# Designed miniproteins, single chains, continued (2), part 63

Each design is a single chain, and the fold is of that chain. pLDDT is the mean over its residues in the fold that is shown.

## One batch from the design tools (miniprotein)

Design m6314
Fold by ESMFold2-Fast:
Structure m6314 (fold): chain A 75 residues (1-75)
Amino acid sequence: MIEKAKEHLERAKATGPGEGRRHAAEAFNYASDALLAGDKEAVPIMEEAAKLYAEQNKALIDGSHAGAREIAARL
């Protein structure tokens, strides 16, 4: 689990907002599984993945939240 988390974290750092977000989410999930299995090395990976996910997600929201705005306009 931990090696998969590291692999996805590196891909998240190297990839643009859309694909990077997906890799960050996968890194967090693999690191979470490793932590539950007792691997404390997973903690910093989870933290870094969460930060990358938030950063990439904000980029997508800022650039393409037209659907959310449309829903809000209907309410």
Scores: mean pLDDT 73

Design m6315
Fold by ESMFold2-Fast:
Structure m6315 (fold): chain A 88 residues (1-88)
Amino acid sequence: AEETRRVLREIAELFEEAYRAAQSGDKEKAIELVNKAIELARQLPDPALREALLSMFEEAIKAIKSGDYETAARLFRQAAEVARRGAE
């Protein structure tokens, strides 16, 4: 439980940083931060939460690669909220 909450808080923080990077158009930094969040999400014991977050991460990376930073930023905010809610 505590390990899960720690991981979810770290994921939320990474997505807040990725949101700021996406807003500034820093594609490389945004992708780096999302990849760190993916590695953390793989550690989550709840398959439903893990799959939901990984799906959002994949869509965010696609948006960044296509230059759609507005969609990427929205997905980052949504992923951070999902992670925070999971952490309580």
Scores: mean pLDDT 80

Design m6316
Fold by ESMFold2-Fast:
Structure m6316 (fold): chain A 68 residues (1-68)
Amino acid sequence: ELEKERERNERILRLGEPYAEELLDHPDPVAAMQEVVERVLAELEKEDPELAEWFRELLEKEREALAA
């Protein structure tokens, strides 16, 4: 299970690589991260809907943790 999770994380990172430079140079990294996440999610939904669902769940959990 952990191996599959690492591979999924690597795939997400590869899709996000073009946007990583925007995150590093952005004055508001939280806002930049949200924009990048939305773009990556949109691309994932087209290529791998199962991975997109997992990513959405991860984001929802993180949002709930911050709100709690």
Scores: mean pLDDT 68

Design m6317
Fold by ESMFold2-Fast:
Structure m6317 (fold): chain A 76 residues (1-76)
Amino acid sequence: NPYQQLAQSLSDEELQQLQQEYQQAIVEYNNLLKKAQENKDEALLQELARGEAQFLANKQRFEQLLKAKKELQEQN
């Protein structure tokens, strides 16, 4: 599992920092999406839609990394 190898390279503090940054990115994305919808900003909505696929891919990778880190800690 490549996520287990990556999880071994990260400290608990580094993982916690990444988790906080990821949570902040979710909040910012939702705020931008709401603002774009309220203002009917089609250009921003299109930009966010293009970014959504990458955002969802990063979310899945991050969730797999967190799972691998927990499994690794349970093995020790």
Scores: mean pLDDT 75

Design m6318
Fold by ESMFold2-Fast:
Structure m6318 (fold): chain A 69 residues (1-69)
Amino acid sequence: SSAERRREEEFERMRRSVEEMSPALDASMEAIGAAARAVANPEYREEAEAAAARAQAASAAVEAARAAA
């Protein structure tokens, strides 16, 4: 059915979008985990800041790749 094909196409587009942003999502999840650990143990603040910087860099790389495409 056309509805089934449309759902498949939409799902495929979403899947590709997720794959493209996967590195940024992974880095963001790492940053969230590091931030949570730093809240419990302030000594981990530097590690949390480094993880946040990596997440920002990964997001910037994804946006740059999209702009270049």
Scores: mean pLDDT 81

Design m6319
Fold by ESMFold2-Fast:
Structure m6319 (fold): chain A 92 residues (1-92)
Amino acid sequence: MEDYKEAEKAREKGDYDKAIELYQKVIFESKDPELKVRALLDLFRIFREKASPEVAEAFYDKLAEILGVEKEDVREAIETGDYSPLIEKVLS
């Protein structure tokens, strides 16, 4: 989706406010489950960078609940940027 690519570009430039707006748009409007999961992971990655360790842990817990996966799978995806193993589990 165009919005997802624009969100990624904004995030890479450090324009986090713009990235957050575009990722939220993808999460709410996209019909593609994979794009929604990728946008959600990218959004939480932004929040992790701004958050205290305790808040980051709460985000991992909540995202794991939303996706129906283990907290460690979410942590690994967010910390490494390799979403493929998590997406495979979520969409399987």
Scores: mean pLDDT 77

Design m6320
Fold by ESMFold2-Fast:
Structure m6320 (fold): chain A 65 residues (1-65)
Amino acid sequence: MEEIKKKIEELKKKADEYQRKRDQAVGNAILAYGEGNVEEAERYRKLADEYSKLAKKYQDEINKL
């Protein structure tokens, strides 16, 4: 039981980390759009998608425990 609890806490930490990185990338994309930097905005959107997928991966692992 305790081992599973520690694993869940570790996975939650990873999911939260990637969720924060996603939110940061989204913010950067919005700022880049505001400045007219479309290519930079697209780059940040792609990063946000990748971080979102990683966060989902860790969340899915938690849901299987």
Scores: mean pLDDT 84

Design m6322
Fold by ESMFold2-Fast:
Structure m6322 (fold): chain A 78 residues (1-78)
Amino acid sequence: MEEIEELLKQLEEALKNGDVDTARELAHQILDKALELRDAGKVEEATKAFLRLASLLQKYGEDELLQELIDRINAYVA
């Protein structure tokens, strides 16, 4: 979770600054790390990481970006 914590901090800073392009890149990086945790059998850590990511995006009104990540998860688990 340490690397994900740092990425979440960077994501919140990008969201505060209205840097949507950087926020999108960071959100996808966080999702990549969460999926790596899931593949390693760390399902609880992966779920926690995604919930924190989703909460942060919802807080800043990034509903389309959140949907993009959900669609990616659904494609990955199919």
Scores: mean pLDDT 82

Design m6323
Fold by ESMFold2-Fast:
Structure m6323 (fold): chain A 60 residues (1-60)
Amino acid sequence: MEELEAELERLEREKREVERELEENKDAPPLELTKLEFRLLALESGIYVYRRMIKRLEEQ
């Protein structure tokens, strides 16, 4: 439980940092923007999975 919550918190912090980087780097080259967008998508997917796992454990 605690390990999943810690990982979720880490992913949510990284997501906020990537969102900030995207806002600050709006004029960055297309490749750099694509890398940030891909990282954001990966983080959102991870957050979704971990939230679902925690929810299932809470309902047991």
Scores: mean pLDDT 81

Design m6324
Fold by ESMFold2-Fast:
Structure m6324 (fold): chain A 63 residues (1-63)
Amino acid sequence: SLKERSAFLTATDVAIEALKQGLTEEEAYERAVQAIIEKYGFSKEEADKLARRGLEVAKQILA
């Protein structure tokens, strides 16, 4: 859905920012999860899936 796509892109951006600040992958993941829940109202389980995908893409962009 459009909402899921927007949340995924937000998760990717949040993860990029966290990693660029020198945070760990776990910290980047946690920030992305919180951002998705707060901005889009997804459940923890749905936010987890989107945040993990966003983190993977963020790592590839920064490689």
Scores: mean pLDDT 87

Design m6325
Fold by ESMFold2-Fast:
Structure m6325 (fold): chain A 87 residues (1-87)
Amino acid sequence: MIVLSGKETTREILERFAELTGKELKLGPVFEDKPIKEDMTYAEFAVRLSRGTNVKIDAENPDKKVKKGDLLIPDPETNTLRIVNPE
């Protein structure tokens, strides 16, 4: 499980996901390493993490804004990262 500190980039999140799951991380030319902004929606964050990557993102509340303390839960069987609010 990854707890957002509000200082991560999209690449850092995916590299931590790969370390936790033991799965190969593949980044294509359309992937963008960007800092995660607190005004970014879960839908925008999911697109940034999945676009040009082999990682699937599950964001159940697409309109929610990313904030410090949000949880990213890895599923190694499906190569999926789930974005959840701990509240």
Scores: mean pLDDT 79

Design m6326
Fold by ESMFold2-Fast:
Structure m6326 (fold): chain A 61 residues (1-61)
Amino acid sequence: MPSIEEQKEKLKKAFEELSKEPSLSREQVIAMVEADARLYAEENNIPEEELKEILEFIRKE
């Protein structure tokens, strides 16, 4: 199971890759990455505080 640090790196990489897609707006990319982060948190029982930190990290990048 990946650590929170590994998850942040994967989400950042996914954000960068999706941001290069001409059919996706920045808002859609952010929404998709946030949805993936929330799904991961639910599946792995990640605390709400850690999820919030991950989402803020995504939004700042």
Scores: mean pLDDT 72

Design m6327
Fold by ESMFold2-Fast:
Structure m6327 (fold): chain A 69 residues (1-69)
Amino acid sequence: MELHGEIALFVRELIEKYGRTPTSLEELKEMILDFARELGVSDETLKELEQKSLMEQLEFAVRLYKEKR
């Protein structure tokens, strides 16, 4: 499956869940971390994820989203 398509769908789900569109990359990163936290990801994993690039954070979140669906 095309990763870009999966990322686009995931970002749409984040917007629906939080009721707001991120206006910056930093805001998008915050939404991704909040989403992972709500799904029960450990604090240690969240700290590692916080140090990752946006693309790595999105790839992790898409994988997590698919596992919980």
Scores: mean pLDDT 76

Design m6328
Fold by ESMFold2-Fast:
Order: structure tokens, then C-alpha cells, then sequence
Structure m6328 (fold): chain A 67 residues (1-67)
């Protein structure tokens, strides 16, 4: 279901941010990309989840910037 995809995407984003804070950028990018895939599937089932997809994309952008 879209709700299950949303829960897993949020979990993966939290994991990505933890790896980012620890300097493991390659793992953080991998997890953020996976979260985006799940968020895209959730949006296909329910467009109301577009805000989650936007957050996931911004999270990846921030990690890739390596600020």
C-alpha cells in the first residue's frame, strides 16, 4: 500500500541522514535514492504524498552537495 511505501521511505531517509552525519556519504546517497524510489511509487498510488517525494529529493540534493 502507499502507506507502507511511505513508512519505509521515511525510515530510509532517517537512515540516510544518520549515515550522512557520520560522514558515510556513499551509503547515505544509496539510502536516499531508495527512499525516492519508494516515495515515487507511493505518489503513483496516492498523489497526496508528493510532499514526501519532494523532501526525499531535497535530502539527496543536500547529501550530494557535501556541505
Amino acid sequence: SAEELVREAVRLLQEALRHYENGDYDKAIELARKAIELAEKAVQEDPSYRSLLEVARRTLEEIEAKK
Scores: mean pLDDT 85

Design m6329
Fold by ESMFold2-Fast:
Structure m6329 (fold): chain A 64 residues (1-64)
Amino acid sequence: MAREYARKAAEAAARGDAAAAGEYAVLSWQFGGGTEKEAQAARAAAERGDAAAVASSNHEGYLA
């Protein structure tokens, strides 16, 4: 489940939808057992439109 949200976050960021990418990144961390701090880091990367940073943060599960 969390991995699916991580993929959706990366896909949204890739198309330039930073808001959707940020929301999916937060869901990925909440259901994946990450901390709110980790979720906020992924969200900040998504909000600035950095698809590579979002993808890196959500590598196969939770971390690279």
Scores: mean pLDDT 64

Design m6330
Fold by ESMFold2-Fast:
Structure m6330 (fold): chain A 112 residues (1-112)
Amino acid sequence: SKEDKIKELAEKLKTVAERLRQVIDEHADQLPPELRRLLRGTVDAIIQLADDILSGKLTDPEELKQRIDTLLARVDYTLEALRAERPDFTEIVQLLEEMKKILEEIKKILDS
């Protein structure tokens, strides 16, 4: 079902976001404080979305689409900031791009 596919993608999204949290923590002293706060905030927002989907707290397709659109904009902003300040953190860039792809996949399922 669409619901099962969305939950599967939410589990994957949570795994990627938790990996990104780990990478940020491992490199915390190497990241500018403002960029570190931005990255952590974006990760926390993504984990909250995944948890809300997986717990059944977020089930309305329209509300879910709105949350995804907000997070896609946030991920794009975070990627732009990271690429401008620390393009050398290629693993963080790749993990953010992977989270973006998963969010886009969930949105595509909701639009079908």
Scores: mean pLDDT 90

Design m6331
Fold by ESMFold2-Fast:
Structure m6331 (fold): chain A 96 residues (1-96)
Amino acid sequence: SKAEEAIRLLAEGVKLIDEGKYEEAVEKLEKALELEDELSPEDRARLYEELGIAYLKLGKKEEAIKALERAAEIYEEMGDFKRAESLRLTVEQIKK
């Protein structure tokens, strides 16, 4: 199913980040992003968070900020204010 494909792509992208393969991780996570409507809010927030991390590691500062801000918005919508605040603080640090 499309949902299973989205979850698999997210998992593959996260594994690639753990391996330091940031360009390959972005490719997998951007494919998952095309299927974001198939993901739960928690998995969508994680997808944007992991994309932001990978973009930051690649020096793609503006893309990282946008992804992390989107992750924070989704966590806030879910009531996870602690995780959202942590991401917003990270964004402010990146902007410096």
Scores: mean pLDDT 90

Design m6332
Fold by ESMFold2-Fast:
Structure m6332 (fold): chain A 57 residues (1-57)
Amino acid sequence: MKKVEELKKRIEEFLEKNPDASLEEVIDYAVEVAKELGLPESFARTLAVLLYREKKK
């Protein structure tokens, strides 16, 4: 699986299981997953913010 696709999928699954999660919790989760996958933390933070905003709409 492509690492970027895996990061996105895991963030989306986290948001589905934790609909009341704060933005900070989603960012922290995304950063932890990104570290496991060898992706930049800055990228994970940006992606988490975008997915969080989409899910809360």
Scores: mean pLDDT 81

Design m6333
Fold by ESMFold2-Fast:
Structure m6333 (fold): chain A 85 residues (1-85)
Amino acid sequence: SVEDAAAAEAPAVREAIEEFRRYLEENPDLPDSKLVSLASAVGIYRAIAAMAGDEETVREGLLLLSKIAELLGDEELAEKYRKKA
């Protein structure tokens, strides 16, 4: 199933989310176009983590999406992601 496939990818997905978080922390001056691209990637990996049942990685992805939304000036979206984490 798709869930079984997602579970097999769980370690790689967790590593990807951690790498995205470090990239964002190390690059404070990212342009909006790069922030939007990063948000899309984080959203995809968060969805895979959710299908795998990896609640910790889902939470990390939501917190990362919250930070990206805040940097884009979308405080309402940032708060929505924080509340779900």
Scores: mean pLDDT 83

Design m6334
Fold by ESMFold2-Fast:
Structure m6334 (fold): chain A 65 residues (1-65)
Amino acid sequence: MTPRELLREAFELLEEAAKIGSPEDIKEVARHYTRAVEAVRAGDLEAARQHVEEMKKIVEKSKKK
């Protein structure tokens, strides 16, 4: 997966969280989004992927309610 694909997925997850998440979940997803962007800029794609995975978990939790 390219850095652009990771950031695109992260942005899509942030948008979804904003639509369905609680204020607390949205803040948590936004923190992981910021960390993913920083990791990509640093060339740490493994860290970026981990942050995207955490964003996915939060979004999936929000869907189940």
Scores: mean pLDDT 81

Design m6336
Fold by ESMFold2-Fast:
Structure m6336 (fold): chain A 86 residues (1-86)
Amino acid sequence: MERVKELAERLREEIDRLVEALAAGDLEAAAEALLRAEELAQELAEEVHANPTPENEKIAREAVAYATAALRAHEEEARRVAELLE
């Protein structure tokens, strides 16, 4: 359980860095944070698969939902910008 919690916390931290970098227009920092987030998400999925407890699944689901919500917010902003260019 401790490893799943640690991976979930690290994933949230990297997503926070990604959002901050995108807001600042720092594409290099954003790319680095995204790469780390993807690696952590994969490791989290593998750890949950190895130890599929309801608690581990909930922790992973909540961390993935946090990441998905952040990425979706950015996607919607990109769509709004595209619509304004019409």
Scores: mean pLDDT 77

Design m6337
Fold by ESMFold2-Fast:
Structure m6337 (fold): chain A 61 residues (1-61)
Amino acid sequence: SLEEEAIKLAEAGDEEGAVEAARELAATDPEAAIAVAAHARQLGRFEIADKIADILKEALS
């Protein structure tokens, strides 16, 4: 799934890939995008988590 792909990219530290996958998730499944951001934060990938949070703000506005 796109959620599993986004989580794997975040675990790998692939910021561009994780953010792009999360952008697609934010448009179709915002709860999954929130889960990816939470997972990234737990891994200490704060930059990825913050970028996903910004995407969610735009998608939900």
Scores: mean pLDDT 83

Design m6338
Fold by ESMFold2-Fast:
Structure m6338 (fold): chain A 64 residues (1-64)
Amino acid sequence: GDPEAGAAVFAEHLAAEYGHGSTAAPRITSADEVDALAERLGLTDEQRENLRAFFESTEPFELP
């Protein structure tokens, strides 16, 4: 996976799903939570792998 590509995917979908004023933005601390988020967002296997690599590289999780 590519953590940089994963960060870009997450930032794009976070803006679309949760919006700027939302308190429902996910706080992700485990790979299982990343997989659940990727499934909910309808990501491809490649995008899911990139997203997972991003969160595995950034703990605690921080938005780019």
Scores: mean pLDDT 61

Design m6339
Fold by ESMFold2-Fast:
Structure m6339 (fold): chain A 61 residues (1-61)
Amino acid sequence: MDHLIEGSRAFVAGDYESAVEHFRQALAQDPDNRSALSLLSMALDKLGKTEEAKKVEEQLK
């Protein structure tokens, strides 16, 4: 599935909202995808959604 790759492309392009959408889709397919969780947390932090980013980061435990 290309959602992790597409999210990474959006993140590099500065489209953090699109990146969040793709990383959430990656997690819908594989909830334990640590790369998607890490990148989602980073994208949410870039959008100023710091509390949402912290909640996602807690799932990395």
Scores: mean pLDDT 80

Design m6340
Fold by ESMFold2-Fast:
Structure m6340 (fold): chain A 91 residues (1-91)
Amino acid sequence: MKELLSRLVRPDPELRALLETVGIHEETVTVGRLLEGVLTYAREQGLFDPENPSLVHTAGTPLGRILGVDEFDVRDYEGIAERLLRHTTFV
């Protein structure tokens, strides 16, 4: 995981549009910055579960479409990264 976090990726247009809403405008970003941006998006959109702050509800959201899931646990960094990387190209 740590090695993966330093890798540079180019997001596809859908993921880039999401990242731009949280102030990430770079053509290429590290996987770590990508994960940070996604979590910032979830916080700004109020997607965290009020009873379990590790759960993010994504049903009907742009993030849910990108990840292909209706919810995820923020502690599952590897699963989140794997799903996000399907919307990127390694540089």
Scores: mean pLDDT 85

Design m6341
Fold by ESMFold2-Fast:
Structure m6341 (fold): chain A 93 residues (1-93)
Amino acid sequence: MKKLLIVEPDEETLERLKRIAEEEGLEVLTARSDEEALEILETEKIDGILATKISPELLEYAKEKNIPVVIVSSTASDEEIREAIRKLVEEVE
């Protein structure tokens, strides 16, 4: 199972993103700040990051770790979020 980190300061948006990712069969870790996200990335093997907003520091860290990042709008539909998650989760051919 692939492990997704969701970075979002708004609790309602975070819970919505988590629900959609779990429905797609992903293990989800959540962070409400860039600092919390960095701490998780140092201790956990993360396969992808989903965020509504990301700092340049967190984005560079993800690039150094070869972790794909997808940014979604806080106003994105459930289907748009689902499509973004599916794009992150590459099927092994």
Scores: mean pLDDT 80

Design m6342
Fold by ESMFold2-Fast:
Structure m6342 (fold): chain A 94 residues (1-94)
Amino acid sequence: MSEEEFEREVARALTEIARALDEKYGFTDPESLIRIYEKILEIDPENAEAHLLLGKAYYVLGDYEKAIQYFEKALEIDPSNEEAKKLLEEARKK
C-alpha cells in the first residue's frame, strides 16, 4: 500500500470512529470533532462522510450557514446520501 493509500485508509477509519462516537454521545464535544474532521479532509478531501459529520457538528453549534455548505458538499460527492438530504432541508428551515 502506498503512503497516500495508507493515509486515506486511516482517514476512513477515523471517520467511522467519529460517526460511532456521534451515535453514542450525540456530539457532546462538537468543537473537538470539527478539528478531527477538518484533518480527515486534509488527507481525503472527497470524503463525503467527513463533510456530513462536519455539517452535523456545525448544526449542533448553531452555525447553520456552515452546516448547509458542508451538507451541500457531501451531496455533491454522494448524491444518494438520504441523511445529508434530510439534514440540509432541516438546516435551510432555520
Scores: mean pLDDT 75

Design m6343
Fold by ESMFold2-Fast:
Structure m6343 (fold): chain A 100 residues (1-100)
Amino acid sequence: TLTLTYTLSGFDGSKYTLGWYRQRPGESRQWVAYINKIGNKGYAPEVEGRWEISRESSQTVQLVMRDLQPSDSAVYYFAASKENSPENWSYWSSGTTVTV
C-alpha cells in the first residue's frame, strides 16, 4: 500500500474538484481518480475497487493505492478544477514518480 498526499497552498481545496492523473513513459496523461466539490468520486476502471481518493482537510487530498501492480509505475500528477465536473483543470502539480 502507498499513499500519495498533496497539500494545497494558497487556495481552499473545498472549492475545487480535485483529481489525480498518471503518465507512463511514451504515453499521454491518463485520468486516475477525482473527488468533486460535493464529495462525488470517480475512478478509472483499472484502479476502481483497489484505490481511494479522499479529502483529509480543505488543504489536503490523498490517494490510497492498494494492491500495487508493476503497471502502476508512472509519474503521478495532482490537478484542480473550479468546475464541479472533472474538466477544465486550472492547476497541475509538477509530478511524483511511483515505481512498483
Scores: mean pLDDT 81

Design m6344
Fold by ESMFold2-Fast:
Structure m6344 (fold): chain A 118 residues (1-118)
Amino acid sequence: SEEEDRRILRAGLQFVAAVLREAAEWYKKNGDEERAKRYQAAIDELGAEPTPGAREVARRVLASAPSKEQLDSLADTAIELGRLLKEAENGTPEQRRRVADAVRGLFAGLGVSVEDLE
């Protein structure tokens, strides 16, 4: 339903914002200011601040990645997903459904619950 798709998109936005925030803070702490600025710019473009709960979910997901390359890949994927989420927010119901379906697939693969992001 349209209401369920919007719910999934809101959860996706919270998750993406949380992943980007954790990435920005990690790169800043480790002296990679250019990467930190890139992730911070993506957060600013989304216009969403992650809840403490969403940040805990993001930390758990990032900690489960077996390598730094996979952590970097997750953060870069979050930038692209954030762009798609922002487009869907202002798009058609069909566009929202497509992006919501992508978020559902991602969450299933990562063991993430929508309820944990609300």
Scores: mean pLDDT 82

Design m6345
Fold by ESMFold2-Fast:
Structure m6345 (fold): chain A 97 residues (1-97)
Amino acid sequence: MKEKAEKRGKIIVFYAPWSGPSKELVEVAEEQRAKGKNVELRDIETDEKARELAKSLGIKSVPAIVLEKPDGSKTILMEGVKTDIELAMAIMIISTA
């Protein structure tokens, strides 16, 4: 179908280089992007726009996963990853993008 990006939405992964769980999710997100998935990586340390967006959404912990719907609305799917179960859930969300 036309406008496939608008139909599917975009997964945004907010990360920081100092965060161990962020490193694993960055690797997964890069792999999924290589496979043609609509996944965007945003570094909150170096990208001012990423920091402002995360702050506007109320995100206080990284890595965080946000769904951007075709209408531009954003929903936080996960904020912070501290357990193996949360990491597995985050990987699943990114992989199904």
Scores: mean pLDDT 77

Design m6346
Fold by ESMFold2-Fast:
Structure m6346 (fold): chain A 65 residues (1-65)
Amino acid sequence: SVEELAERTREAARKYIEALKNKAPLSDVIKARTELLKAMDELRKVAGIDYANEVLVEVAKEFDK
């Protein structure tokens, strides 16, 4: 479902941002980025690019400060 793909994308985005904030090893950052890109690609194909980008922006706002 679109909701399941959106949740997967949110979790992948949070994991990627947390890896960057925690200064994880580059290999872990690359792995997290790859998982985020895959989740976004799947969500984009089902719900469209604008919705996929909105989900990513909303997660990014959670880390604004």
Scores: mean pLDDT 82

Design m6347
Fold by ESMFold2-Fast:
Structure m6347 (fold): chain A 59 residues (1-59)
Amino acid sequence: EKSVEELFKEIVEAAKAGDKERYQKLWHYLMLSEKFSEEEKEEVTKKILELLKKGEIKL
């Protein structure tokens, strides 16, 4: 079991490490999970997108 905060942290860690496969699995889990609100999913999406645009993570 993972909270949205734990999941976000793991997604960012995987992306920073260049582990595209782990990042994709965690991202897919977040987006398809019914236990997270649409607002929570959007917040994580925006934060990941900002990190990508700033070049802080690579995919």
Scores: mean pLDDT 76

Design m6348
Fold by ESMFold2-Fast:
Parts: sequence; C-alpha cells; structure tokens
Structure m6348 (fold): chain A 74 residues (1-74)
Amino acid sequence: MAEEELKKAKEHLEKADRYEQAGDLVTARRHYAEAVREAMRAIKLAEKEGNQELVDEAKKIYDEALARLHRLDA
C-alpha cells in the first residue's frame, strides 16, 4: 500500500538524519538510499491507486532523500 511505503521512506529519512547528526555517515547513507527506494515504490503504488496527493507527498520525500544522499557523496 502506498501509504505504508511512504511511511517507511519517512522513517528511513528520519533515521538517516539522526545518524548523520551523530557522525555515522556510512549508516546515514544506507538509510538515505533506503528512503529513496521506498519513496520510489510509494510513487508507483500511489499512481496505480490514482491518489495524486500521495504521489505529490512521495515525490517530495524522494527529492529530499535524494538531495541528502547526493550531499553526502559530493
């Protein structure tokens, strides 16, 4: 279900932020990558469900997680 995948994406994003703040960049990177993957899945599921609000929300989480992942690698 799109809402469950979006919830997982948000949880991974939150965990990644906490690990980044603690200086564990390896673990933070893994959680940001998982947030990107779960957000992509949430987008696809929300599109299949015809829920534009969830599509928009999942895209925002995807963009945020991807930007943070790129920031760690750049």
Scores: mean pLDDT 85

Design m6349
Fold by ESMFold2-Fast:
Structure m6349 (fold): chain A 67 residues (1-67)
Amino acid sequence: SLSDAQIEERLAIVIDYVVKDYGLEKTKENLEAIKDDIFTLFVLLFDVPEEDHERVRAKLEEMIASY
């Protein structure tokens, strides 16, 4: 499984990728609107097991809240 630090660093990369692909500015409002897409892509890219899904969601929410 991924450590919390690895989740944070890799989520930052996925966020940058998705906002660029969608042509969006990296604002809290835009990240909230695409949050489920970021989560789904992260889970697929890193083969995140079901038991770690809540931890990934919590870190993503924390990161979005800091924008």
Scores: mean pLDDT 86

